Designed miniproteins, single chains, continued (5). Designs and how they scored, part 41

Each design is a single chain, and the fold is of that chain. pLDDT is the mean over its residues in the fold that is shown.

## One batch from the design tools (miniprotein)

Design m17493
Fold by ESMFold2-Fast:
Structure m17493 (fold): chain A 92 residues (1-92)
Amino acid sequence: EPEKEKEAIDLLSKGREALRRGDYEAAVKYFEEAVKKGSPELQAEAWTLLGEAYKRMGDYEKALEYFEKALEIDPSNERAKKLLEEVRKQLE
């Protein structure tokens, strides 16, 4: 649905701004809403960004889960692969 896709894009933008300023709780909320409204491509991006937010909060288990979800939709996502490997090293 075109309007939901536009809303998802706007939510991803707001989430990235929150992430940049260190407001990880707001970033998570925006990315969670983007997952619900977006296409599979935008869902993959939103899950990658959720993983990044949780990683920055020190929740490496949740970060790992979200990077894995992103890679289920887009196995070629180099950013998600790199972040997944970084998080795996922290859990060892």
Scores: mean pLDDT 84

Design m17494
Fold by ESMFold2-Fast:
Order: C-alpha cells, then sequence, then structure tokens
Structure m17494 (fold): chain A 64 residues (1-64)
C-alpha cells in the first residue's frame, strides 16, 4: 500500500531491485563519508529486511 515511498523495492525474482538499491546506498554513503565497514553492515541489514529508507537514515546518522 506504500509504493509511493521513494524508491522502495521488494526482494523480487532475481534480487535486481535490491542490488540497485544497495548500489545507491554505497554511493550515498561515499558522499556522506561513511566508512566501508559501517556501510557493509547497513547494506546487509537492508538486504535482510528490504527497508531502504531505514538504511538511508542509518547512513545519515553515522555521518554525524
Amino acid sequence: AAAGEARAGEIGDRHLPVIRKAKELLDYAGKLGVSLGDVGLIVREFVENGDFEKAKKRLEELAK
């Protein structure tokens, strides 16, 4: 029911939407200056539960 929330994806047939979103998280983290170790944990959590907005928020919190 919330398909309009930014680029929220689902774990589909080939994980393609999740892969694209994971790449966006990596690029965003690089712009924020977040360490690769912290990014890896956040991306892993995103892959497990599919919550892209939560993952972005965590990256922003780590950048502070």
Scores: mean pLDDT 69

Design m17496
Fold by ESMFold2-Fast:
Structure m17496 (fold): chain A 66 residues (1-66)
Amino acid sequence: SDEEIARLAEEAMRAFKAGDLATAKEYARKAGELAGNPEAAERAIEAIDRGDAQALERALVEMLTA
C-alpha cells in the first residue's frame, strides 16, 4: 500500500539522518520492492552511499508518486 511505502521511506530517511546507512539502505530497498520501482531503490541506495540527502528524498518521493 502507499501508506506502507511511505512508512518505509520515512524509516529510510530517519536512519540516514541518524548515520545508520545500513538500516537506511534496508528500508530504501524494501520501499522500492513494495513500490515495484527497482530503479528508484537503486538511486536511493546510491544517494545513501554518497551522503546525498536531496537525491535520497527525490528517489523516495519517486517511489510514492511514480
Scores: mean pLDDT 85

Design m17497
Fold by ESMFold2-Fast:
Structure m17497 (fold): chain A 60 residues (1-60)
Amino acid sequence: MERSAGDPAVAAEVLENRAKKLEASGYPQERVDAYRRAAEAFRAGDVDTALELSERAKQL
């Protein structure tokens, strides 16, 4: 479980793992790609963009 305070590296790993699971389960590529982009944004330290992309992925 993640700490309440944002940990970009951990968040990126969680989102990458979710993207892989969704891809393996046959979810739409749009949702998979959205999670992957959110993970990449966390890796780059762009937390605001990463959070926005993560919310979009949940809506897809």
Scores: mean pLDDT 76

Design m17498
Fold by ESMFold2-Fast:
Structure m17498 (fold): chain A 66 residues (1-66)
Amino acid sequence: MAKVVAEGLDPIGATAVALKAIGAGGKATVTGGDLNKVIAEGVSEDDARALAATAEASGGKATIEI
């Protein structure tokens, strides 16, 4: 199982990443501020790559920890 840390997200991007993580059977933690951070845990490596791609498409940065 993998962990994804996504940063620099607007509220729409943060919501999209969090919902995809939950839909993949994982856990999502959203931290607000000027830009949002989403930590997704308990996802597969393939789902982690999909989450990272979603974050990057939203203008954010993603780091995958396997």
Scores: mean pLDDT 80

Design m17499
Fold by ESMFold2-Fast:
Structure m17499 (fold): chain A 55 residues (1-55)
Amino acid sequence: PKVVITTSSGVVTILDKTIEELVEELKKLGFEFKVEGDVITFKHQGQTITATEIR
């Protein structure tokens, strides 16, 4: 499975990990985030970041 990350500025990044692994990383880093199904939304350095898993 892969996670696609999209920033509010239009940058797209693909990570070779699950959405659960991303959630654990965000928790360890102390980020505030929203979870809705397999979609995660959080803010970083003034940008809104959206992550979703592709299986």
Scores: mean pLDDT 78

Design m17500
Fold by ESMFold2-Fast:
Structure m17500 (fold): chain A 60 residues (1-60)
Amino acid sequence: SLLEEAEELLEKAREYREEARELREKARETGDKRLELEAEILEGVAALLEGVAELLKKKA
């Protein structure tokens, strides 16, 4: 169902945001700019998934 698909996307978004937080912490410890970029990319993907999930929930 659309609601189940939305919940799956939100779960993946939460996982990506958690991974991004870990990467940002490592970036602060190491000064690695590539880890900062990877965290920003994951945050962007999570935001996109959250937006799609909201559209699916509206149509559920």
Scores: mean pLDDT 89

Design m17501
Fold by ESMFold2-Fast:
Structure m17501 (fold): chain A 69 residues (1-69)
Amino acid sequence: DIRKELKEVAKKLLELAKKFKEEGRTEDAKTLEKQAKKVEEIANDESASDFELEVMLSLGRALLVSSLL
């Protein structure tokens, strides 16, 4: 279920954002929180197309991976 995967990505982005805030990385944390909100909003959007869901999942995963490196 792609919507379940999107919600898990959003959760991980928010957890990473909290860690960045604790480290004083406030702007990086804001970026992660903003993206997490977009991922969560699309996951709950009943009108979202399969294409929009797949694009958001890919972007969210890419951001999570790049932020951990």
Scores: mean pLDDT 83

Design m17502
Fold by ESMFold2-Fast:
Structure m17502 (fold): chain A 86 residues (1-86)
Amino acid sequence: VPRLPREEAARILAGLLKQAIEAIKNKDVRTASILLTAAMLTAVADDAPEEVIEKIRKAQRAFDEGNYDEAIKYLEEALKLAEEIA
């Protein structure tokens, strides 16, 4: 299975999470949705820690419910964890 080295996967995930946070802050809902999907797929495919995946799931749920402040909070928590691995 072509899986990225853990550090590279973590850097890509951190970049996607940072871009998703920025898109939500800028009210770019469509871009945020695409980036959230990409971040979740990257986290699952590269076997990120369950805590990171859980934070992204909570962020996606909050985003789908229109709670953008809560979504940003969970994404910032996931980003901190991803940056610790990178």
Scores: mean pLDDT 83

Design m17503
Fold by ESMFold2-Fast:
Structure m17503 (fold): chain A 54 residues (1-54)
Amino acid sequence: AALVNALQHESESVRIAAAEALLKIGGDEAQQAIIQAYKKNPEQVTAALQAAAP
């Protein structure tokens, strides 16, 4: 739950850290959190995920 809000944080470093944590967790729970964050701000979430797992 908290990671969804972190993916929308004003700090890019916080967004990248949240994306990295979700990628490490994996599974349906992490995927659902990413999808929810993506619905609110697809560009920020995509950028964070790309930076977390280049």
Scores: mean pLDDT 76

Design m17504
Fold by ESMFold2-Fast:
Structure m17504 (fold): chain A 62 residues (1-62)
Amino acid sequence: DEINRVILRTMNKVQEALEKGDWEKAEKILEEGIKELRKLGASQHTIDAVRRSFEVMKEKYK
């Protein structure tokens, strides 16, 4: 599933940026991934789930 592949790639890159303390880069990576997901026809529910995953990751690195 291309959508799941994009989610995994995006979340891995976001994690790397957060581990380095580069929160601005993490936000940019997330927004680029969401744009790609929208192009693939991902539902709003899927996009909301990805955004929730990002918030959980941010909490872990604070």
Scores: mean pLDDT 85

Design m17505
Fold by ESMFold2-Fast:
Structure m17505 (fold): chain A 69 residues (1-69)
Amino acid sequence: SLERARARAREILDHMYETLKKEYEKNPDDEFTKVLLELFELIREGRLTPEQAAELDKKIAEVIKKSLE
């Protein structure tokens, strides 16, 4: 059922968002967690455009690159 699939996806998304939010509250200088929170917030609000997804993907790649240097 599409309705059950959407409900399950929303539960998973909400759980991931709350987990990331708690992690960010412990480490507010964590740029990776901050970018992930932006991504999940946009998805939850139904506001994630392909253009915003591309920009967040670039930010995630930059943060990963900095963490490996």
Scores: mean pLDDT 73

Design m17506
Fold by ESMFold2-Fast:
Structure m17506 (fold): chain A 92 residues (1-92)
Amino acid sequence: MLEEKLQRLLDLVLGKVEGVEPISPALLDLIAETDLSNREIGEELGISQSTVSRDVRTLMRELGLKSREELRELARLFLERYDGKTGKLKEV
């Protein structure tokens, strides 16, 4: 359930999912903390809107999410626990 989704999101960030480009933590931060569109996120990160849209679609599919609000909340929970130095989730 929640832990399985957080672990899957970690695998997506670390590039451990076959056929999927690693998801940037900076992308997750913009999704979690802002109401920016995929185009505006692309402008902030210096990448194309199509790349952002693909990554959001990948996140929704791989995590079984039905809405952008569910993605936003999961991204927020993930970033609270993600340790970029170790590549692991911190225990609460």
Scores: mean pLDDT 83

Design m17507
Fold by ESMFold2-Fast:
Structure m17507 (fold): chain A 77 residues (1-77)
Amino acid sequence: MAEDLRRAAEIIKKLYEELKKSKNPFDKEVYEALIYMVAAIIKKIDPETGQKVLDLINEGKYDEAVKLLEEKARELE
């Protein structure tokens, strides 16, 4: 589980960097959908953490979602 949360944080971080660089509306939609999918997968593994991550993503707080995942992964090490 700790490894899954750490990988999810890395993936969301990379997708968010691409989202910030993208000027194309379609590309932005794809990156947002991929970030949402990662959060949904976490919710299946860890419902409490996954729900908090989804809530942050729905608010556009991607950096906070990444920090939450990194913190939770560290707690489970």
Scores: mean pLDDT 84

Design m17508
Fold by ESMFold2-Fast:
Structure m17508 (fold): chain A 85 residues (1-85)
Amino acid sequence: KIGELVRKGMEAYKSGNYEEAAKYFEEALKLDPNDAEILVMLGEVYKKLGKTEEAKKYFQKAAEIYRKNNDLEGAEKYRKMAEEA
């Protein structure tokens, strides 16, 4: 389930296997498309892979979800990360 996929993604990320990490986080996102934390992790992973446009998209989606949940601090944080990616 989602928790197991996130755990595997984090293990891959910590090991520097960013492509594998992206795969696990993408599978987790398929199960919960609006999980802001998973969207953030995908942004971080794609940033590590040098895929700037993909990183921006994930950070932007995360910011939108935080804004919809009235987490304005989180929304602003990830909006800026999208601009900087």
Scores: mean pLDDT 84

Design m17509
Fold by ESMFold2-Fast:
Structure m17509 (fold): chain A 74 residues (1-74)
Amino acid sequence: DAALGEFLRHAARRFREAVERVVAVAGPGAEEATRQGLLKLVSKAVELLEAGVPVEEVIEEFDKELEELVERLT
């Protein structure tokens, strides 16, 4: 499952960066909200991959929504 593996590897890096960035600005109380938001984005991305959407398009959509989430939480 090359597409899922590629996405999960990308998502893991972005997940760590997003949590660190939000917590640095909003404090440790924001960690759980950030995690829950990111997990929803991962679930959506996995559904798109299962529906046959190309991994490059899924990563692009994920990155866009992740940046919107970080902006909302900071």
Scores: mean pLDDT 84

Design m17510
Fold by ESMFold2-Fast:
Structure m17510 (fold): chain A 78 residues (1-78)
Amino acid sequence: AVQLPAEFQNLSPEEQVSEAKKLNEEGAELFKQGKYDEAFEKYEKAFLIYSAVLGETHPETIDNAVQFLKVAVFKVTA
């Protein structure tokens, strides 16, 4: 089980997913700028929220996990 970060625990599940989507969008923008370390951090936080709220097997969680792994590969190979 993935623990939700404390800063999001007081939000509703809908608000938690909204924050995860925002973090995912921020990660995508940073990735486009070549800021792989910063993009990695945003995608990681989004993954933790998606996993905690929607579960590890949900399509949104899996999509975020794929983006997270992609930026991790770029971070170590760039």
Scores: mean pLDDT 77

Design m17511
Fold by ESMFold2-Fast:
Formats: structure tokens, sequence, C-alpha cells
Structure m17511 (fold): chain A 76 residues (1-76)
């Protein structure tokens, strides 16, 4: 299901964060947010987009960090 895919991507994103692979983590959390939206779970989508924003900030990608903070606000 879309929810199961989103949960798997969230776990992969958390693993990437722990490994210091921040740009990869951002992409994984971004994808998780899309699957949560497909599942109709806006609150989990907002959290995944916030996680993506944090990951992109750690990667030094301030443009994407701002974008995903904004997307989190839009879906919450």
Amino acid sequence: SARERAEELEREGMRAMAAGNYREAGRLFEEAGRYYLEAGDRSSAAQSYLNASVAYQQAGDLERAREYRQRALEVS
C-alpha cells in the first residue's frame, strides 16, 4: 500500500540521516511525504516534509530546505 511504502521510505531516510547522507535522506523523506499524501495521511506527509527540510538544511541545500518547510505547512 501507499502507507507501507511511505513507512519504508521513512525508515530508509532515518538510516541515511544516521549515516550522515543528508541529501539522500532529504530525497527519501520527500518521497515518503508523497506516498503519505496518496494514502490520505496529511499529518504524516507534513512530518515527512519537515524531515526532508531538516535533511536538506544539514546537506547545505537551503533552497530545498525552505521549499519542504513550506510544503509541510501547506499539507498540515
Scores: mean pLDDT 92

Design m17513
Fold by ESMFold2-Fast:
Structure m17513 (fold): chain A 110 residues (1-110)
Amino acid sequence: SIDEAIQLLEEAIKRLEAADPSDVDGVFALLDETIAKLRELAEKSKDPEVQGLLRQLVATLEHLKDEARARLAAGEMTPEEVGQWLIDNAITLLKAAIEKLRELQKKKEE
């Protein structure tokens, strides 16, 4: 449901805000857990607009993780700097997704 998706994203944001950016593996693990839960919600969704939004968010978060891994491998940033970059960009994406989900919820109430 839209409410379950919003609650999941709000919880993920709180966990990311509390995360230690120097524990980059911990930040990746948190995103992996969030992506897995979003995939489950997308598969259970009977609404194609909600399913599409959740699947697009999953794809965007996977690309964000790939970019973070590339930055770590390049050695251009410290692990802590990559962790903070990943946290900041993930929070931005999750907040944008919440806004889109609330817009869909309002549309369904009309």
Scores: mean pLDDT 87

Design m17514
Fold by ESMFold2-Fast:
Structure m17514 (fold): chain A 64 residues (1-64)
Amino acid sequence: ARIAELEARVAADPTDVDAWVKLAMLYLQEGDYEKALEYARKALSLDPTNKLARAIQEEAERRL
C-alpha cells in the first residue's frame, strides 16, 4: 500500500494499529527515521504487545 493510502486510513480510523505499523515500516524503509519512530510509538500506544511496532521503534531509535 502507498503511504498516502495508509495516511488516509489512519485519518479515518486512528485506532487502526495495522495501518500505523505499515506507515512506520514504510517510513523506516524510506530512511525517515523520525516519522518511523513517531508512527511506531502511535501503534504501541494502541497495542503495547505489537512486536513489529516494537522492532521498528528500536531500529528507528538506533538510526537516530
Scores: mean pLDDT 84

Design m17515
Fold by ESMFold2-Fast:
Structure m17515 (fold): chain A 58 residues (1-58)
Amino acid sequence: ALDKGKKEIEKLIKENSDLSKEELEELLQKKILEFYEKEKLTDDEAQELSLHALDLLS
């Protein structure tokens, strides 16, 4: 689940590279929440996905 989430985040960033950093952060937050609910991630896994997304945008 976590590895799948990381790949989905990376794909979202790649497909939306024309968006501003702020718009990407909003989309990533929404995607992480959707993935958390659908794949039943732990809180730790959801936090790791959020940190991974922030690292990619830094």
Scores: mean pLDDT 78

Design m17516
Fold by ESMFold2-Fast:
Structure m17516 (fold): chain A 114 residues (1-114)
Amino acid sequence: HMSKLEEARQLAEETARRLYELLLNDGDSEEIRQLVLDYTERMRELGFSDEEISELFYRQFTLLFGVPEEKATKDAFYELMALLNAKHILEKKGELTEEKLKLLEERLEELRNA
């Protein structure tokens, strides 16, 4: 369990760093989408839930780069980060209702299948 968690932490860190490089170099949305899909598939293979995958990524990104993204765009990775950030904020506030959770899960599923 601990060894899988450490591997997951490393994957999240690598993905966060690659995302940051793509953003600095005006990388296209398809490259960002593929990065997100590859990351989520690898994390699922390690046995992590979508919730754990998003939480680990959000934590690593904020630790490395300080502030989470403020704006969602049509770019799939920014949309994913916005959804993960929204879920995390709602959980902290105790406002993550069953209805809101379902909407977030449906959108994450759409991004997975895109």
Scores: mean pLDDT 65

Design m17517
Fold by ESMFold2-Fast:
Structure m17517 (fold): chain A 91 residues (1-91)
Amino acid sequence: SAEDAALLARAEAIAEEGLKLADETIERANQASKKDKEMGKMAEKLEQLKSELTRALQLGRAHPRAGYDLVEALKKEIEKLAKETEEKIKA
């Protein structure tokens, strides 16, 4: 349906933003991990969320609403963890 196509397109856009934020934060965390082992752990958690976000998009192909809701939730988790990671780098 047109609504299902719109939900998938929105989910893809949200996921793209989440993946970009995760990649940028992972790079910064990996640079910091040489001095702080906890930074490596934060990078690993972000990599896990990237994997889950990709699976949520795959789910959205068959179940558009469920995939969209999961992508939205995962993006919020990435934003939260990215903020926590950046605050720890500055500390």
Scores: mean pLDDT 88

Design m17518
Fold by ESMFold2-Fast:
Structure m17518 (fold): chain A 65 residues (1-65)
Amino acid sequence: MEKKVLEEIKKFAEQLQTAQSLQQIQDLLKQVMKPIEEMKKKLGKDHPVVKKLEKELQDAFDKVQ
């Protein structure tokens, strides 16, 4: 599960580089946030895996924004 979410985050970072509109960026965010929110619901927000996934997402976003 974690590995698949990390791959989604990497794909999200790549797609952000080529996104042409705010709507496209919002759609990409919704797609990548879904698996992360599911992990938060199952494991809790304080779980190390959830914190790691949130950090990877933030790092990917910071490189583009």
Scores: mean pLDDT 74

Design m17519
Fold by ESMFold2-Fast:
Structure m17519 (fold): chain A 118 residues (1-118)
Amino acid sequence: MLEEKIKELKEKIEELKKKGEKSPELADLLLELGEVYYKQGKLEEAKKYYEEALTLLLEVLGGGDPRVAEVLKKLGEVYYKQGKLEEALKYYEKALALDPNDEETKENLEKVKKKIEE
């Protein structure tokens, strides 16, 4: 089932890329693919697709789009799972700077700070 979802997402992404399409839809598909890999524990694959989504969002919409904060939060989650606490802290701080009211990002930031003190 996850294999079928990955295949469908990759097919849609490749179709949009073949058309030279740079769109919010392509970024959303890249984020969804990254989330599937994250749930499987494939953290390097998740990171790759989140970074592709971030690059695309910055090119198409600029740094002011709320989806930029979401991608930065997702990258922070990947670094946290990898035990790269300083990188996780950096990405959560960047996400919170763009979305100061994200309570989940605030909670994750506190968890990282506590882990750094270990």
Scores: mean pLDDT 83

Design m17520
Fold by ESMFold2-Fast:
Structure m17520 (fold): chain A 55 residues (1-55)
Amino acid sequence: GEELEKLGKKISEAAEKKDIKSAEETFEELLKIAPEEDREVLEAIKEDVLEELKK
């Protein structure tokens, strides 16, 4: 839905700014509203994005 789209954009913006804290907080919000089936995939994406930001 629109909420997932907004959070996804917020994660992308945090990644561009290398703001690990904002990215982590936004993924936390995304995981709270995501369907159970999508949580595993989103957790994997979270780990990949946070690792990329640490480089």
Scores: mean pLDDT 77

Design m17521
Fold by ESMFold2-Fast:
Structure m17521 (fold): chain A 59 residues (1-59)
Amino acid sequence: SNRAALERALELGREGEELRRQIAANPSPELQARAAEVQAELRALADTHGEEVLAAEAE
């Protein structure tokens, strides 16, 4: 369970990093909406699996 959540958090972190670069270059509602979804999913994972998921994302 925690392993899958950690893997998902790392995947979302990489996606968030890429979205930040794309938004900085050419902001769009679709990119901003996806960035918000990534943040919401990371928050949901932290609420369900604890702060370790958010800590892993910060790496």
Scores: mean pLDDT 76

Design m17522
Fold by ESMFold2-Fast:
Structure m17522 (fold): chain A 83 residues (1-83)
Amino acid sequence: IDEKEVYEALALIYDYLGKKAVEKGDFQSAADMYEKAGDLYEKAGNFEKAAIAYRNAAVSYEQAGDTEKAEEMRKKAEELEKK
């Protein structure tokens, strides 16, 4: 196992935790989990999944009332989608 495999495994865990937080209506926790998943997918070189995670984080930050963080996450996703 190498560091990229570890990052992808951790990203999958945070992505799952983000989905569970959304199901509970805990959008602040969901946003944090999805942002961590995005960061880890990016470190793993999985830019497609990273962009999806950042978009999920943006939606969750908007639902939590954090418009500034939501905009940051959208920009991260857009940059990765252009790659």
Scores: mean pLDDT 86

Design m17523
Fold by ESMFold2-Fast:
Structure m17523 (fold): chain A 51 residues (1-51)
Amino acid sequence: MEKLAEAVRLLARGEVTIDEAAERLGMSKEDFEKALREALGVTPEELRAQA
């Protein structure tokens, strides 16, 4: 789960796109979005709005 947390921080800072974050973890965009909802209770759109 540490790699997911790092990807989330980069995404929140606007340093990577959702697609790039998903590729770094070796998963699809859909799987990454699901992981964000399950682990953090937030959507990737909400994380980007804070960046």
Scores: mean pLDDT 70

Design m17524
Fold by ESMFold2-Fast:
Structure m17524 (fold): chain A 98 residues (1-98)
Amino acid sequence: AAELLEEGEILLVQGKYEEAIEKYKEALALDPNNAQAWAFLGEALYHLGKYEEAIEYYKKALKLDPNNVIAQLNLARALKKLGKNEEAQELLDKALEA
């Protein structure tokens, strides 16, 4: 799983979002409880403009790891792209309470 995540991250930073998605899906097929893989899948989808799908996968990551501040911030960012500013602000307020 770690090797597939590393390959996916390299593809993500290169802007190869669809190829990164395939690596993250392969990682999740091996370990569906990998919160990091769900978060990276959301990030790749965000960069493709698929904000609703990105939100679903960030929520999956946070269900597995509720204290992942990066996933909380990325979820808030995606919600703002869809005009859900109040829901995004609630997440930011919770992150600031820590």
Scores: mean pLDDT 82

Design m17525
Fold by ESMFold2-Fast:
Structure m17525 (fold): chain A 83 residues (1-83)
Amino acid sequence: EKKKKADELLKKGVQALLNGDYETAIKYFEEAIKLDPKNPAAVYLLGVAKAKYYRKQGDFEKADEILNEAKKKAESLRKELGG
């Protein structure tokens, strides 16, 4: 089922994120969002991974912008889903 596959991809993405492999984490979270576009956790974690990627490249301003937008988008999705 799509949701089960999305959950498996989220777990792989989180593991990559914890290992500092932000590019791999981004790919897993993007795939999870394709399977479950309304998952607030996937949207937020994609933002976190992209923000960490840009911080590693020295782009702190872009990292902060991405994280703030991801937080707002995830919060909006949670409200749409009833919490």
Scores: mean pLDDT 84

Design m17526
Fold by ESMFold2-Fast:
Structure m17526 (fold): chain A 117 residues (1-117)
Amino acid sequence: GPPPLKVLVVGAGTEEGLALIRALRDSGAEVYAADFTPENAERALAAGADKVATTREQLIEMAKEADLVIVLGPDERVAELTEELVKHARPDTVVTAITRSPELAEKARAAGAHAEV
């Protein structure tokens, strides 16, 4: 059959990120994760991520391989990372920010991503 859907979860070491990784893996997706804290990166791997990026450079390279990119988090880095990922992802890749901040959602949409609050 076709290769599995490749999904990159950014901010993966959060409770929400870990739950998302488990759900995606159980659906048969190949799950890539990114978290810049080593402890959170280990949690993402334990949750079933196939690969984890711990640097911005590794994250950008993973984004080039992803079919879907999901950016999680409550902080200003969500908007910055979303903008950078939109620039480096394939034209056919869907980039989505999920945040509890309406302001960060608006910034993500301005950068060319989808966003959910």
Scores: mean pLDDT 82

Design m17527
Fold by ESMFold2-Fast:
Structure m17527 (fold): chain A 64 residues (1-64)
Amino acid sequence: MSKEELIKEAEKLAREAVKAAEEGNIEKAQRLMDEAVELFRKAGDETSALVAEHELTKKIEEAK
């Protein structure tokens, strides 16, 4: 995958992870976010990986 394709797929997985967390499916949300973070890091985008993890953590805390 190109760097652009990796980022696009990572963003898609991160959105699905946040949606799963909002629906109360924390296990699924964590799995999807782990995949998104791996793709961001493969693309060399550490900042986007950290931002995505932080956003998921915030959503999980709001759901509790």
Scores: mean pLDDT 80

Design m17528
Fold by ESMFold2-Fast:
Structure m17528 (fold): chain A 114 residues (1-114)
Amino acid sequence: AAVALEREAARLMEQGNAAFAAGKYEEAVEHYSRAIELLEEAYALAPSGATLFQLAVAKLNLGKAYLALGKNEEAIEAYEKAIEAARKALELGYEGAEAVLREAERNLEEAKAA
């Protein structure tokens, strides 16, 4: 069920955030990437703006982890995908996605300048 996938993705996001805060960026990438897979499966089963918002946050955080590893091309791709997910969430009326969209756009410009 979509709810079970979203709950497991939330747990993986918490693990990714903890790894990132500890400077364990490769471990953060693994957790965020798995969370994204589960959220994409959840979205396919039950499309919602909330799931697209969670995808945007996960992809934004994945980009930050890649940038911390010096993987600028992977960071750029992750930020572009975060922007796409955030825009779709806004189209479905999920207003909370606007802040994520703005942050992803800013981070994309910074990554391209590096």
Scores: mean pLDDT 91

Design m17529
Fold by ESMFold2-Fast:
Structure m17529 (fold): chain A 62 residues (1-62)
Amino acid sequence: MIDEKEVLRALGDMLLALANRIKDKDPETAAKLYEQAAKLFREAGDEDGSREAEKNAETVKK
């Protein structure tokens, strides 16, 4: 049985990958995707992943 936190982490990884793909073309949307990924990682208990996603969101806004 797949744990709910494992599903949330996988969704976070998918959003992070999508944000990385579009960040040069649409940094505003990429920032929103990074922020959503950070929330999913936090809900999954992955605080390191959440912090990394938050850093990427701040970097793309600059």
Scores: mean pLDDT 81

